# Designed miniproteins, single chains, continued (2): the designs that were tried, part 33

Each design is a single chain, and the fold is of that chain. pLDDT is the mean over its residues in the fold that is shown.

## One batch from the design tools (miniprotein)

Design m5198
Fold by ESMFold2-Fast:
Structure m5198 (fold): chain A 76 residues (1-76)
Amino acid sequence: GDAAEAARAGALAGREAGERAAAEAGGGESSKGLGAGVGEIAGAAAGLAGADAAEAAEAGARGGEEAGRAAAEAGL
């Protein structure tokens, strides 16, 4: 795949991981949205920077999980 395909894979994986991490931490819709958004951006950015689809997915998932959990712990 090309950079656009890797970016899409990373964005999707990051969004899903961020939403799930926020939900598992007891967060509301704002926490889920923040986790999803950060994960989507991190995954897409990794793909556009030359990561393959799997690497982009891992980058997105890590970013989303960290952000989603932090937002939930902050009461969002």
Scores: mean pLDDT 87

Design m5199
Fold by ESMFold2-Fast:
Structure m5199 (fold): chain A 58 residues (1-58)
Amino acid sequence: METLTHSAVFASEDEARAAAERAKQALLQHPGTKSVEAEVVPNADGTATLTLTITGEV
């Protein structure tokens, strides 16, 4: 079982959440993907960090 983690910084929480929904939709279309977890953490400067944790059997 493989776990992949990807992080990116966005200009706002709303942009990070929109990106999370897009990524989850795209990743769940792959037959090897078991789960996708998205965490959005607001930063003190008004940006937000999106962390995606992807679990699959590839």
Scores: mean pLDDT 78

Design m5200
Fold by ESMFold2-Fast:
Structure m5200 (fold): chain A 56 residues (1-56)
Amino acid sequence: MEEERLRRAEEEFRRLSEEAGELTRREGETGSPTHATGVGLRRVGDGVDRLLEERK
């Protein structure tokens, strides 16, 4: 049972990590590094919150 939840959490973590990377990359190209980092961190934080909710 935990395996399926772990797999989903891992998959979501991977997607969040990829999304954060893409956001940082795109914003870094046209924006300020500091601003891009803030936006990426916010999204990652939101995703982590969802992952934690699924763990329960």
Scores: mean pLDDT 65

Design m5201
Fold by ESMFold2-Fast:
Structure m5201 (fold): chain A 90 residues (1-90)
Amino acid sequence: MHRALAEEYEAKARAAEDPDEKALLLGQAAMHYALAGDYERAIELAQEAIELATRPEIKAGALYALALTYKKAGDDAKAAEYHAQALATA
């Protein structure tokens, strides 16, 4: 179900007008794409969420989605880097 949830969150994000709401939904989509093994798509959406987020809490969530994605992809160095950035932003 992770791919189906990712697609649902991505569709909701594209319909959202508020940048923080869009970023939150893109972050959720990225997390579910990462859990489905679609790492490239997860990275793209998490990066878009980081760029759109105006609130530190929303940006931290998107950075955490990036960290999770790199960890699942086997890039422990990038996972640790983005996890540290998420903690510093929250």
Scores: mean pLDDT 85

Design m5202
Fold by ESMFold2-Fast:
Structure m5202 (fold): chain A 58 residues (1-58)
Amino acid sequence: MDRLLARAKRAYRYFLSQGASEEQALRGALATLPPEEAAALLDHYGSERALLDALRQP
């Protein structure tokens, strides 16, 4: 899980640097993962909001 979160955080920060909103950056980050890994990450955090909170942490 930590590896998937780290990968998603890198993509999330990239999209934020391009001027994306937090919701757009979250969607973009999930789109960089294989569908099964994106689903596993969402399932682990239980919601997009909880995942977004995790991505916002340094």
Scores: mean pLDDT 82

Design m5203
Fold by ESMFold2-Fast:
Structure m5203 (fold): chain A 67 residues (1-67)
Amino acid sequence: SDLEKAIEKIKSSKVKPPMKVTVTLEDFGKADLGEFKSKEEAIEALKRFYEAHPDAKIVDVEVKPLE
């Protein structure tokens, strides 16, 4: 699923917390999920986003370090 691929991308990211996570939706473009102190918090936020937006298709996830 698109959610599972997005979760895998966060897990496999070489970016160390704290981090910014942005999702790209097929029909909407980029949506900022926020800033997270751990990968676990970022994954939980992604799952909550998916539950709140069941019609949204996630096509990419971007993870950036906080500078």
Scores: mean pLDDT 80

Design m5204
Fold by ESMFold2-Fast:
Structure m5204 (fold): chain A 55 residues (1-55)
Amino acid sequence: SMADAIAAAHRRFADEAQRIKKEAEENGWSPEELRKRLAELRQRYVAELDAIRAA
């Protein structure tokens, strides 16, 4: 269902955001690099939601 697809996309986004934050801490990324990576992930998440809603 659309609701299940949205829930799955949200879980993937949350998991990937957590991994990015952990990687940033482990590798000493700048706050700007972290912000950029999270913004890219958010753009992908929005595109995924739009694709699900258009299906």
Scores: mean pLDDT 87

Design m5205
Fold by ESMFold2-Fast:
Structure m5205 (fold): chain A 71 residues (1-71)
Amino acid sequence: SLAERFREEAREIVRRLVDKGYKPEQAAAIAYTAVALRAVGLVVEGKISPEEANEMYRAAKEAADEEAARL
């Protein structure tokens, strides 16, 4: 599903940013922002609804925060 894809994408961004020396909390914020911008792009393209985008934002934020808390 799109939500699962966005969760995994957020986790991967967090891991890569921490590997580059970002603090976990900062990495989570950057990862969430990147995924949120992508979801907005999908709404603009007419591929998903704003409601679906909000679900993806929640999923990505939860995944990013969870991954950061693990590191």
Scores: mean pLDDT 83

Design m5206
Fold by ESMFold2-Fast:
Structure m5206 (fold): chain A 67 residues (1-67)
Amino acid sequence: MEDWKRDAEAMKPKIEEDIKRAKELGDSIAVKQFEKAKKYYEEGNYEEAVIWYTFGLISIAIAEVEK
């Protein structure tokens, strides 16, 4: 399933910036979710990497709304 690998490779350059943003927001849950995405990417589990990255984005969006 090559689509997951392509999506994971597209997100890789964004992971570090997203982790930094999550830390700036104080969203420890988003930080952990992005770190899991990075770990799964390094393990070659691209499907899990994309899923956890998506959870991190949702957590950041919620944190931004809650101030």
Scores: mean pLDDT 80

Design m5207
Fold by ESMFold2-Fast:
Structure m5207 (fold): chain A 87 residues (1-87)
Amino acid sequence: MRTEEERERFWEEVDEALALMHAVLATGQPVEVRRLDEDRYEARFLWDPEHRAIIRRDGTIEWSKPLSELPPAPEDLPLYANAHLRK
């Protein structure tokens, strides 16, 4: 279905997305990531869905709110979302 060139580009995009997700997770907080379009991904914090990052293909990260405004994670927050990032 995809050409070899498209296949290589697809895996490069996946690797870039994972690297950017890991950069967001460097805060130590669980996030949910989804693709918005061909050039953008959205990362949202599970306990504050208004706190999000738009991650562009060029590696630029645009925060909806400063990280200083991010509330601390609830004690009972499910952490299983981290499994999607490692496996």
Scores: mean pLDDT 59

Design m5208
Fold by ESMFold2-Fast:
Structure m5208 (fold): chain A 64 residues (1-64)
Amino acid sequence: MKKILLVGSSNEEKAKEVAEKLKEELGADEVIILTDVSAEELKEIAKKIEEETGAEVIPVGVPD
């Protein structure tokens, strides 16, 4: 089963740094970075991706 890391932040550069580190630590197959999303919206998007792809999605919110 694919493992997808879903990273949400208003700061794209910060999100990329966190995403690279967590991808290595968690062994994620894919990384998706989203800007301008709330923690609540991030969880909703994660659930939709899980339903559509059958992958395990790990949502991570990065504070500003």
Scores: mean pLDDT 79

Design m5209
Fold by ESMFold2-Fast:
Structure m5209 (fold): chain A 92 residues (1-92)
Amino acid sequence: SEIEELRKRVEELEKKAKELAEKGKEAMDQGDIETLIEYAKGLGEVRSELERLAEEARRLGDEETAKRAEKVAKESQEAIDEALAGYSKLSA
């Protein structure tokens, strides 16, 4: 069903967001600024796709999946903010 496919896509993006955030933290710990910025960009793309999927879920009447996608999008933005804070410390 469309709802099952959408839920699966949200779960896949949640997994991808966690992987990108983890690799971003590793890059920050290693002082690899270029890689940190690339993972932050990847998280931004995941956030944008999750926001689009949240709108689609809400249109289909699946508020639970919409809220889940919005939560992961927010967590992705928080990881980007941490990466930018890390960059500021490394470039000081």
Scores: mean pLDDT 84

Design m5210
Fold by ESMFold2-Fast:
Structure m5210 (fold): chain A 74 residues (1-74)
Amino acid sequence: MEKERKEKAKEMAEKLEKDLKGLEEAYKEGKVSEEEYKKGLENGVKVARKGAEELKSEELEELAKKMEEKLKKL
């Protein structure tokens, strides 16, 4: 059980980090608007926060905080 939770948390964190990096690169390249970038970050925070709570993952919680900080700067 614990091992499966850690594995799911790691996979979720890796997917979210990859998605976040792609979103940041798309925004820097002008492929997405600031509004779309904000929405992407808001969705990422929601997913990471829910995952952190359900899986008790510190990694997902830290990722959520990182995305929230980026939102505050916009």
Scores: mean pLDDT 81

Design m5211
Fold by ESMFold2-Fast:
Structure m5211 (fold): chain A 83 residues (1-83)
Amino acid sequence: MSPFAQMILEAAKAQGLALDEVVSSREVAEAIAKAQGITDPVAIAVIEAEIRRALRAVGRDPESATIREIVEAIEEAEAAGLL
């Protein structure tokens, strides 16, 4: 598992998000930011942009994806050299 995918899973667990729950890329970026103590809005926007890019690369909707789909998209995008 990639470090970014692991970070998403740990953030989801910390914030009580289920793997099969539908979330936006923004909600996941905010969950990561809270779990990592990130308060810089630019850093949060960068995390959101990376999630959106991964989801789009695998043909998923960045406004409506499960945590599982986001993790799979990140791993697939990193394996393809797209992140």
Scores: mean pLDDT 81

Design m5212
Fold by ESMFold2-Fast:
Structure m5212 (fold): chain A 62 residues (1-62)
Amino acid sequence: SSLSAEELRRIAEEARRRAEELEREAEEAEARGDLVRAAQLYAAAGIWRAAADFYLAQADAL
């Protein structure tokens, strides 16, 4: 990989922030009773959390 540990940690942090934003949107959708939208947003948040964990693990392996 051409990415440094610092760059990988930055990407991981960005992915984690994206997950947190999507979780807030999911909570808002859930509060208004839009359960389908809430489920979609929670699923998307889970993907971004997995990406954050993956990039952090890559950084720690360097």
Scores: mean pLDDT 89

Design m5213
Fold by ESMFold2-Fast:
Structure m5213 (fold): chain A 58 residues (1-58)
Amino acid sequence: SLEEALKELAEKHGAKFVAIDTPATADGIPARTVYLLKSDKLTPEEIARIVREAIERA
């Protein structure tokens, strides 16, 4: 899955992976999961490459 691929790649690159479940709202916004990658060593471009690789592995 995308979540598992993101976790694996985050650990490989020394990044912190967090998944946040967002409940459905009364305004009709559906429930969804937000994924966050945190690192003091990775640039936005490197994070984008990790996300792309995770999508390819999922």
Scores: mean pLDDT 75

Design m5214
Fold by ESMFold2-Fast:
Structure m5214 (fold): chain A 58 residues (1-58)
Amino acid sequence: GPGGETGAGAGIRGLEEAGRTPENAEKAAQGALKAGQSSGDPEGGRRGAEEVLRYAEE
């Protein structure tokens, strides 16, 4: 949703739209990493990737 469009939020939304599969989770996690790097926050990107993978594991 609005305001949740951080690396993690975008990845989770992608999983909701495409389905929570291991392949989609990996793509979403990589997207979060790239988003962090593009915004100058690679550590935030890594944390976002971990959040996405945790969400997909449910």
Scores: mean pLDDT 69

Design m5215
Fold by ESMFold2-Fast:
Structure m5215 (fold): chain A 77 residues (1-77)
Amino acid sequence: MSKEEKEALLQKALENVDELYPEASERQRELAREVLRALLAGDVEAAARATEELARLLGLDPEEARRAARALAEEIL
């Protein structure tokens, strides 16, 4: 995918977080929006931090989630 196509998909995901995650709590959706906004801004570190916080809230390993998010963000951006 081109950078323009990736940015368009991220923007669409940001606009539709409530539809994509209807069973999630509002805090979980807000953190998902923070991840998507950081990715759109090209801020890999902010995306990783928001993902770490979301992982803590979901009972997942926050360090593993942060590392995975950083790797994914670098691939997307």
Scores: mean pLDDT 75

Design m5216
Fold by ESMFold2-Fast:
Structure m5216 (fold): chain A 64 residues (1-64)
Amino acid sequence: MRESAVLATSGGIYLSAGEPELAAELFRKAIELDPDDEVTLRLLAKAYEKLGRYDEARKLREKA
């Protein structure tokens, strides 16, 4: 959905700006709207890796 795409895009901007915590929050909201968005699932996994949350990143990669 459009809202999911906007949240994922905003999350990507925060991730590239070095704000992985804010990026993860936006990606989680995007996934709540579109749980099958493989691209957003991978981006959330990358944000979790930057936060040191490796187990959570692994589970997301498994779903993608």
Scores: mean pLDDT 79

Design m5217
Fold by ESMFold2-Fast:
Structure m5217 (fold): chain A 64 residues (1-64)
Amino acid sequence: SSAEEKRKQKLQEFLDRLGELVAKGVGPEAAEKVNKLLEEAKKDPSKAHDKLEEVSRIVAEALA
């Protein structure tokens, strides 16, 4: 397998773990928004950076 394939697998594992941690740390409304963005990042890894930036904003607002 190529390095690119390994990076995609690690990204998906990371996104799954991130979703679990967010669901435990924030309310259900914020968790639903985050889950949608994480699913979008899994479908299109090229946009993962933009989706994760939005996730960061949602989490920061939920924790404020």
Scores: mean pLDDT 76

Design m5218
Fold by ESMFold2-Fast:
Structure m5218 (fold): chain A 63 residues (1-63)
Amino acid sequence: MPALDEEEIETMIKVIEVKGKEKGWSNEEIAKALERVAEEYEKLGYLEAAEKFRKAAEEKKKK
């Protein structure tokens, strides 16, 4: 299976952030959405992708 590249991960993070803001979500709600995506990729064996999504979620919690 092809690995998910870092550019694809960054694009998905931006899409989640934009959609969250459009829905009126707080930074905490956006962080939770990013954490859920990380958990799904971890279950699929994409550990590096999961770590990138978790890092993005932590950054949102600090803002």
Scores: mean pLDDT 78

Design m5219
Fold by ESMFold2-Fast:
Structure m5219 (fold): chain A 74 residues (1-74)
Amino acid sequence: MNEELLITNALFAAMAGVLDAALENLEKIKGKEEVEKAKEVVREALEKARTIETEEERIDLGSETALEVAKLLY
């Protein structure tokens, strides 16, 4: 059993819970449609990240995704 992987997965689950609570509060301010669009942008980026082999391309995808989410939520 890979203990580091288990700890990492637990931290991701905890962060996902915190993010979900933050997004619920943002829905009250920005509206449900904008938050749902932002969630979809993140979901599509995560799917693309699974096919990316280089760290540089993952960083670029992350930056592009962050910018697109910011445009939807500000």
Scores: mean pLDDT 67

Design m5220
Fold by ESMFold2-Fast:
Structure m5220 (fold): chain A 71 residues (1-71)
Amino acid sequence: GREEALRLLEEALRLSKDPEVRRILEGAIHALRQGDVAAALRGVREAIKLAEGEVKRLAEEAYRLLTTERA
């Protein structure tokens, strides 16, 4: 759920070296901690668009978990 998605996004942030991707992930993590799932989803979508490799995979998994909680 949300806690698992947070953990995945925090791991993606640790692995990311791109400053734009890091900034987007930090914003998504902050939004999710505030309970703003819609803002977090917007941030995660942008991170997926720009990220590559393991960072992209972790962001995609977090996105799937967050969209399941929206229903």
Scores: mean pLDDT 83

Design m5221
Fold by ESMFold2-Fast:
Structure m5221 (fold): chain A 55 residues (1-55)
Amino acid sequence: SNEEFRKRVREIREEYERTGDVEAAKERLRELLKEFGHSDAEIDTILAVFEHEVA
């Protein structure tokens, strides 16, 4: 489960590195985090960190 989560996060990051599309990456990460049981508030916090990291 944790290993699968990390693999899917890596796939999203690799796609972002190819495309530069921050909004597409955030949307895909949001759906992944929902699938793995994170709340909307947790997701918003994580996505804010991701946006800061990649900007």
Scores: mean pLDDT 79

Design m5224
Fold by ESMFold2-Fast:
Structure m5224 (fold): chain A 74 residues (1-74)
Amino acid sequence: SPEEEARRHLKEAREALKKGNYDEAIEHFQRAAELAKDNPQLQAEAYALMSTAYKKKGDLEKAIEYRQKALELA
C-alpha cells in the first residue's frame, strides 16, 4: 500500500540521516510525504524529519518551512 511504502521510505530516510547523508534522507522523506497524502500524521512526521535534516545541513530557511508544514498537519 502507499502507506507501507511511505513507512519504508521513512525507515530508509532515518538510516541516511543517522549516517549524515542528508540529501538522501531528504529525498526519502519527500517521497514518504507524497505517499502519505491520506495520512496527515505520517505526512507530518516526514516533514518534521525533513526540517531536522535541513537544519543539520545548515539550511535554516528550509528547516523553518518544513517545521511549519509539519505543525499545520499535526
Scores: mean pLDDT 89

Design m5225
Fold by ESMFold2-Fast:
Structure m5225 (fold): chain A 72 residues (1-72)
Amino acid sequence: MKKEKAEEYLKKGKEYLDQARSAIAAGDVDRALELYDKAIEYFKKALSYDPNNEEAKKLLQEAVELKIALRR
């Protein structure tokens, strides 16, 4: 069902976001940028299946802001 797909993609996005945070802690900026892009992709996929998922919206915004901050 669509909501089950949204939850699956949300979980994958969270996993990539956590990996991106670990990459930043290790000083690997290039790896962190790749992982933020993957997190953003999966949060967008989650929202395509459940557009009203507030957690996915919040995490998508957070991942985008973190990626922008890292490029400054």
Scores: mean pLDDT 84

Design m5226
Fold by ESMFold2-Fast:
Structure m5226 (fold): chain A 114 residues (1-114)
Amino acid sequence: MKLEKAKELIEKLADPSVSLDERTQALQELVDIAKEMSKEEILELVKRLLDILGTLTPEQRRLVLQAISDIVDEHPEIAPEVAALLREKIAQETDPEMQAELRRLVAYAEAKAP
């Protein structure tokens, strides 16, 4: 049930026409849902959030990356796997600004690893 709800929220977040307020609310709901998800479900959620970054504005991307940071804060045990997913995304990214934002999040996740 929680993963299904998370997928619905991600589909909404992939729509760039969604208002900033609605986007912020959806991301906060995702972080709250993630508190009760398994490690495997959280990693799938993070991967799906990273997949939508290319369709978003810089401001919308920062909100998504902040939500991933918040998820890592609640689940520091997944930080190494999240860092690996972020590095994979960096290798596929051509935008230097996006690469820099992703590298900052890698450093944050590595600092949270137990």
Scores: mean pLDDT 81

Design m5227
Fold by ESMFold2-Fast:
Structure m5227 (fold): chain A 55 residues (1-55)
Amino acid sequence: EELEEEARELAIEVRKKLKDDPEKLAEIGEKANELGESGDVEAVVEFLREVLETE
C-alpha cells in the first residue's frame, strides 16, 4: 500500500513535469503500465523516480 501510494504520487509529478511533452509522457506511461500489469509495484516506483531525477 505504501509503495502503491508512492507510485501514484510519482506518476502525478511526472505528468506535471512533462505536461508539455505528450509524446515523452505517453512513452513513460506505457512503460509504467507494463510494469504495473506485471504486478511489480517496486519497479514502477523505481522507474518513475529515475524519470523525475533525469528530467
Scores: mean pLDDT 77

Design m5228
Fold by ESMFold2-Fast:
Structure m5228 (fold): chain A 58 residues (1-58)
Amino acid sequence: SPHDVVLAGVRETLDDPSATAEELQAVIDGLRALLPQMSPEQRRRAEELLEGLRRRIA
């Protein structure tokens, strides 16, 4: 699924220590826009990733 590829890319960004707060926020915004198009399983994975991204920015 294209959304599974997106979720893998988001995890790579979350795990990248060089990712800036601006880059992390852009990924949060993009992932949130895709949530309505995701399956329940993909959405749960996305919410976990969003929590991780928000913690890195805070």
Scores: mean pLDDT 86

Design m5229
Fold by ESMFold2-Fast:
Structure m5229 (fold): chain A 79 residues (1-79)
Amino acid sequence: SEALEKHRKWHEELSKAVDAAKPDIEELRRFYEENPDASPEEIAEKVKELASKHTDFGALLAIVFEGERLIYERELRKR
């Protein structure tokens, strides 16, 4: 089935995109943990830096979503 073959290829491409994003997600998390006084704006700048390395939409989305989560957590700690 052509549909099953396309689904399998899509899964392989997604897996590669996620794997490509892992080092940058790890770097973003390490930055967040090592810089407890970093502002939401500084965290957003780091997200943009790391995301700029990727052209794959899945990898970009993974980095941006983790970045948004960390920015939100930092905003909550300020209150």
Scores: mean pLDDT 80

Design m5230
Fold by ESMFold2-Fast:
Structure m5230 (fold): chain A 61 residues (1-61)
Amino acid sequence: SKVDDILLKAMEVLNLYGDSKAKETIVELAKEYGVSLEDIRKKALELGLEHLARLIDELLG
């Protein structure tokens, strides 16, 4: 799914470049694919990606 592709890319960016670049990547891909940050967060939690879910919480305020 588009959400899974976003999370996979965000994890790759997180591992190479850290939190700020991962957050930028999530925002850019969410906008590009027309996916809400809340849907990406929900999927991250379902997959046990707690660190990415926390970064998305920071983006949501």
Scores: mean pLDDT 89

Design m5231
Fold by ESMFold2-Fast:
Structure m5231 (fold): chain A 81 residues (1-81)
Amino acid sequence: MKEAEELLKKGIEYSRNGDVEKAIEYFKKAYELGNKKAAQRLAVILADEAGNLSEAVIFALTAREDPEKAVKLAEEYLKKK
């Protein structure tokens, strides 16, 4: 859907600007509207916040196998902020 793709683009822009919280919010909204690629973007942001390659691999695999779980991990990350 065009709306989900626009939200994905906004999330990418916020991520590039270092606004991680807004990037996560927009990727979550894009996923809820049916853009499953947004879950992979959520995994990448969570991996960057974790600060190590092994965590990056785990988050990326989680988004690939279970996009819904990747969204849930993003929600847990936001609770810590």
Scores: mean pLDDT 69

Design m5232
Fold by ESMFold2-Fast:
Structure m5232 (fold): chain A 65 residues (1-65)
Amino acid sequence: SVSRLVGTAIRIMGIAFEGGNSVVKVTDEEIYVQLSKKTPAKSKEAAKEMKKIAEEEGIKLVVLE
């Protein structure tokens, strides 16, 4: 559901803020996750989980490093 995607995006943003090494941007159609070499493993795993949820909902998720 969209609610689940939004909840996951908020968690990724929280992890990104804590680590300062990734950014999440949500639009009406797409979700973008910018990772870095310093992005914590938990943030990378959250991004993978979000991608799976996005695929189920037909929403495009792009992960960049």
Scores: mean pLDDT 65

Design m5233
Fold by ESMFold2-Fast:
Structure m5233 (fold): chain A 77 residues (1-77)
Amino acid sequence: MIELTEEEREAARTVLIKHAGLSPDQAEAVVEAIEAAAKGDTSKLDALPPWQRGLARALLRAIEADPEAFIANVKAE
């Protein structure tokens, strides 16, 4: 199971708030769903609205594929 670092969580929050337009509370719910899914628990992910669930899955895939590139891309914006 993959555990997200604080830097990866901050990068995900930044994307969700600044690019997706989520409130801080909504962004935290999506980040918690990503963290749970990375640990093998998809229940929080499945509870999200379909469009937020799509965002959560996309962010999780990006972090799993190349966490350093994901963080660098968020910081470059």
Scores: mean pLDDT 78

Design m5234
Fold by ESMFold2-Fast:
Structure m5234 (fold): chain A 90 residues (1-90)
Amino acid sequence: AAAKAEAEAKAKEYLAEIRELIKNAGDPEKLREKAEKAIEYALKAGADQSGVDAVRKEIPLVEKVIEKLRELGESSEEKMLEIEEKVLKE
């Protein structure tokens, strides 16, 4: 019970850090590291493997969005969504 609650809290913490990295057009390697940790703790909290696999497939698209934001020198959630839509159409 306590261990599961701690794992769930850690998973949520890493997901919040991922959101901040995307917003700040941060390092794609840091995004990957945080995503892997979020997945690890989610699994410890009892998350379904199929849901984890879906998240893993999303990570490369998010990394490309961050790369494009860094090229533009911008960090903004609205700009992120605009670039994300463009990447999905490539």
Scores: mean pLDDT 70

Design m5235
Fold by ESMFold2-Fast:
Structure m5235 (fold): chain A 70 residues (1-70)
Amino acid sequence: SAEERMEELLRETEERLAKAKSLEEVEEIYREGVERLNELLPELSYIQQFVATSRLVDLYVEQVRRLEAE
């Protein structure tokens, strides 16, 4: 289902972001995650779209903060 693909995308993106060692890597991973999520958006409900987008942004922000805080 689209929801299962969404959860897989978010899990894979989280794993990749956790291993990223530079802001350039974080930006590339986030960009790819956004592109993949955009392909799924038409198959998701409004609330699922909101939740998925928010979770993806939170993953990005958390990793950026972690790398900047060093």
Scores: mean pLDDT 84

Design m5236
Fold by ESMFold2-Fast:
Structure m5236 (fold): chain A 55 residues (1-55)
Amino acid sequence: SMTKLELQLLLYKAVADSSEYLAERLRDSNPALAAELRATAEAERARAAELEARL
């Protein structure tokens, strides 16, 4: 069974991946939003790495 911490780790990774994907798609049409999405992806990856290191 999946624990709450394992689910949270998957959610952090999913948000990071989705944010990176959307940032690339918006790079030319909305560069300001693309930059915010890249920052979100980096923050979520950092949270995932920190949580994973403690498991």
Scores: mean pLDDT 88

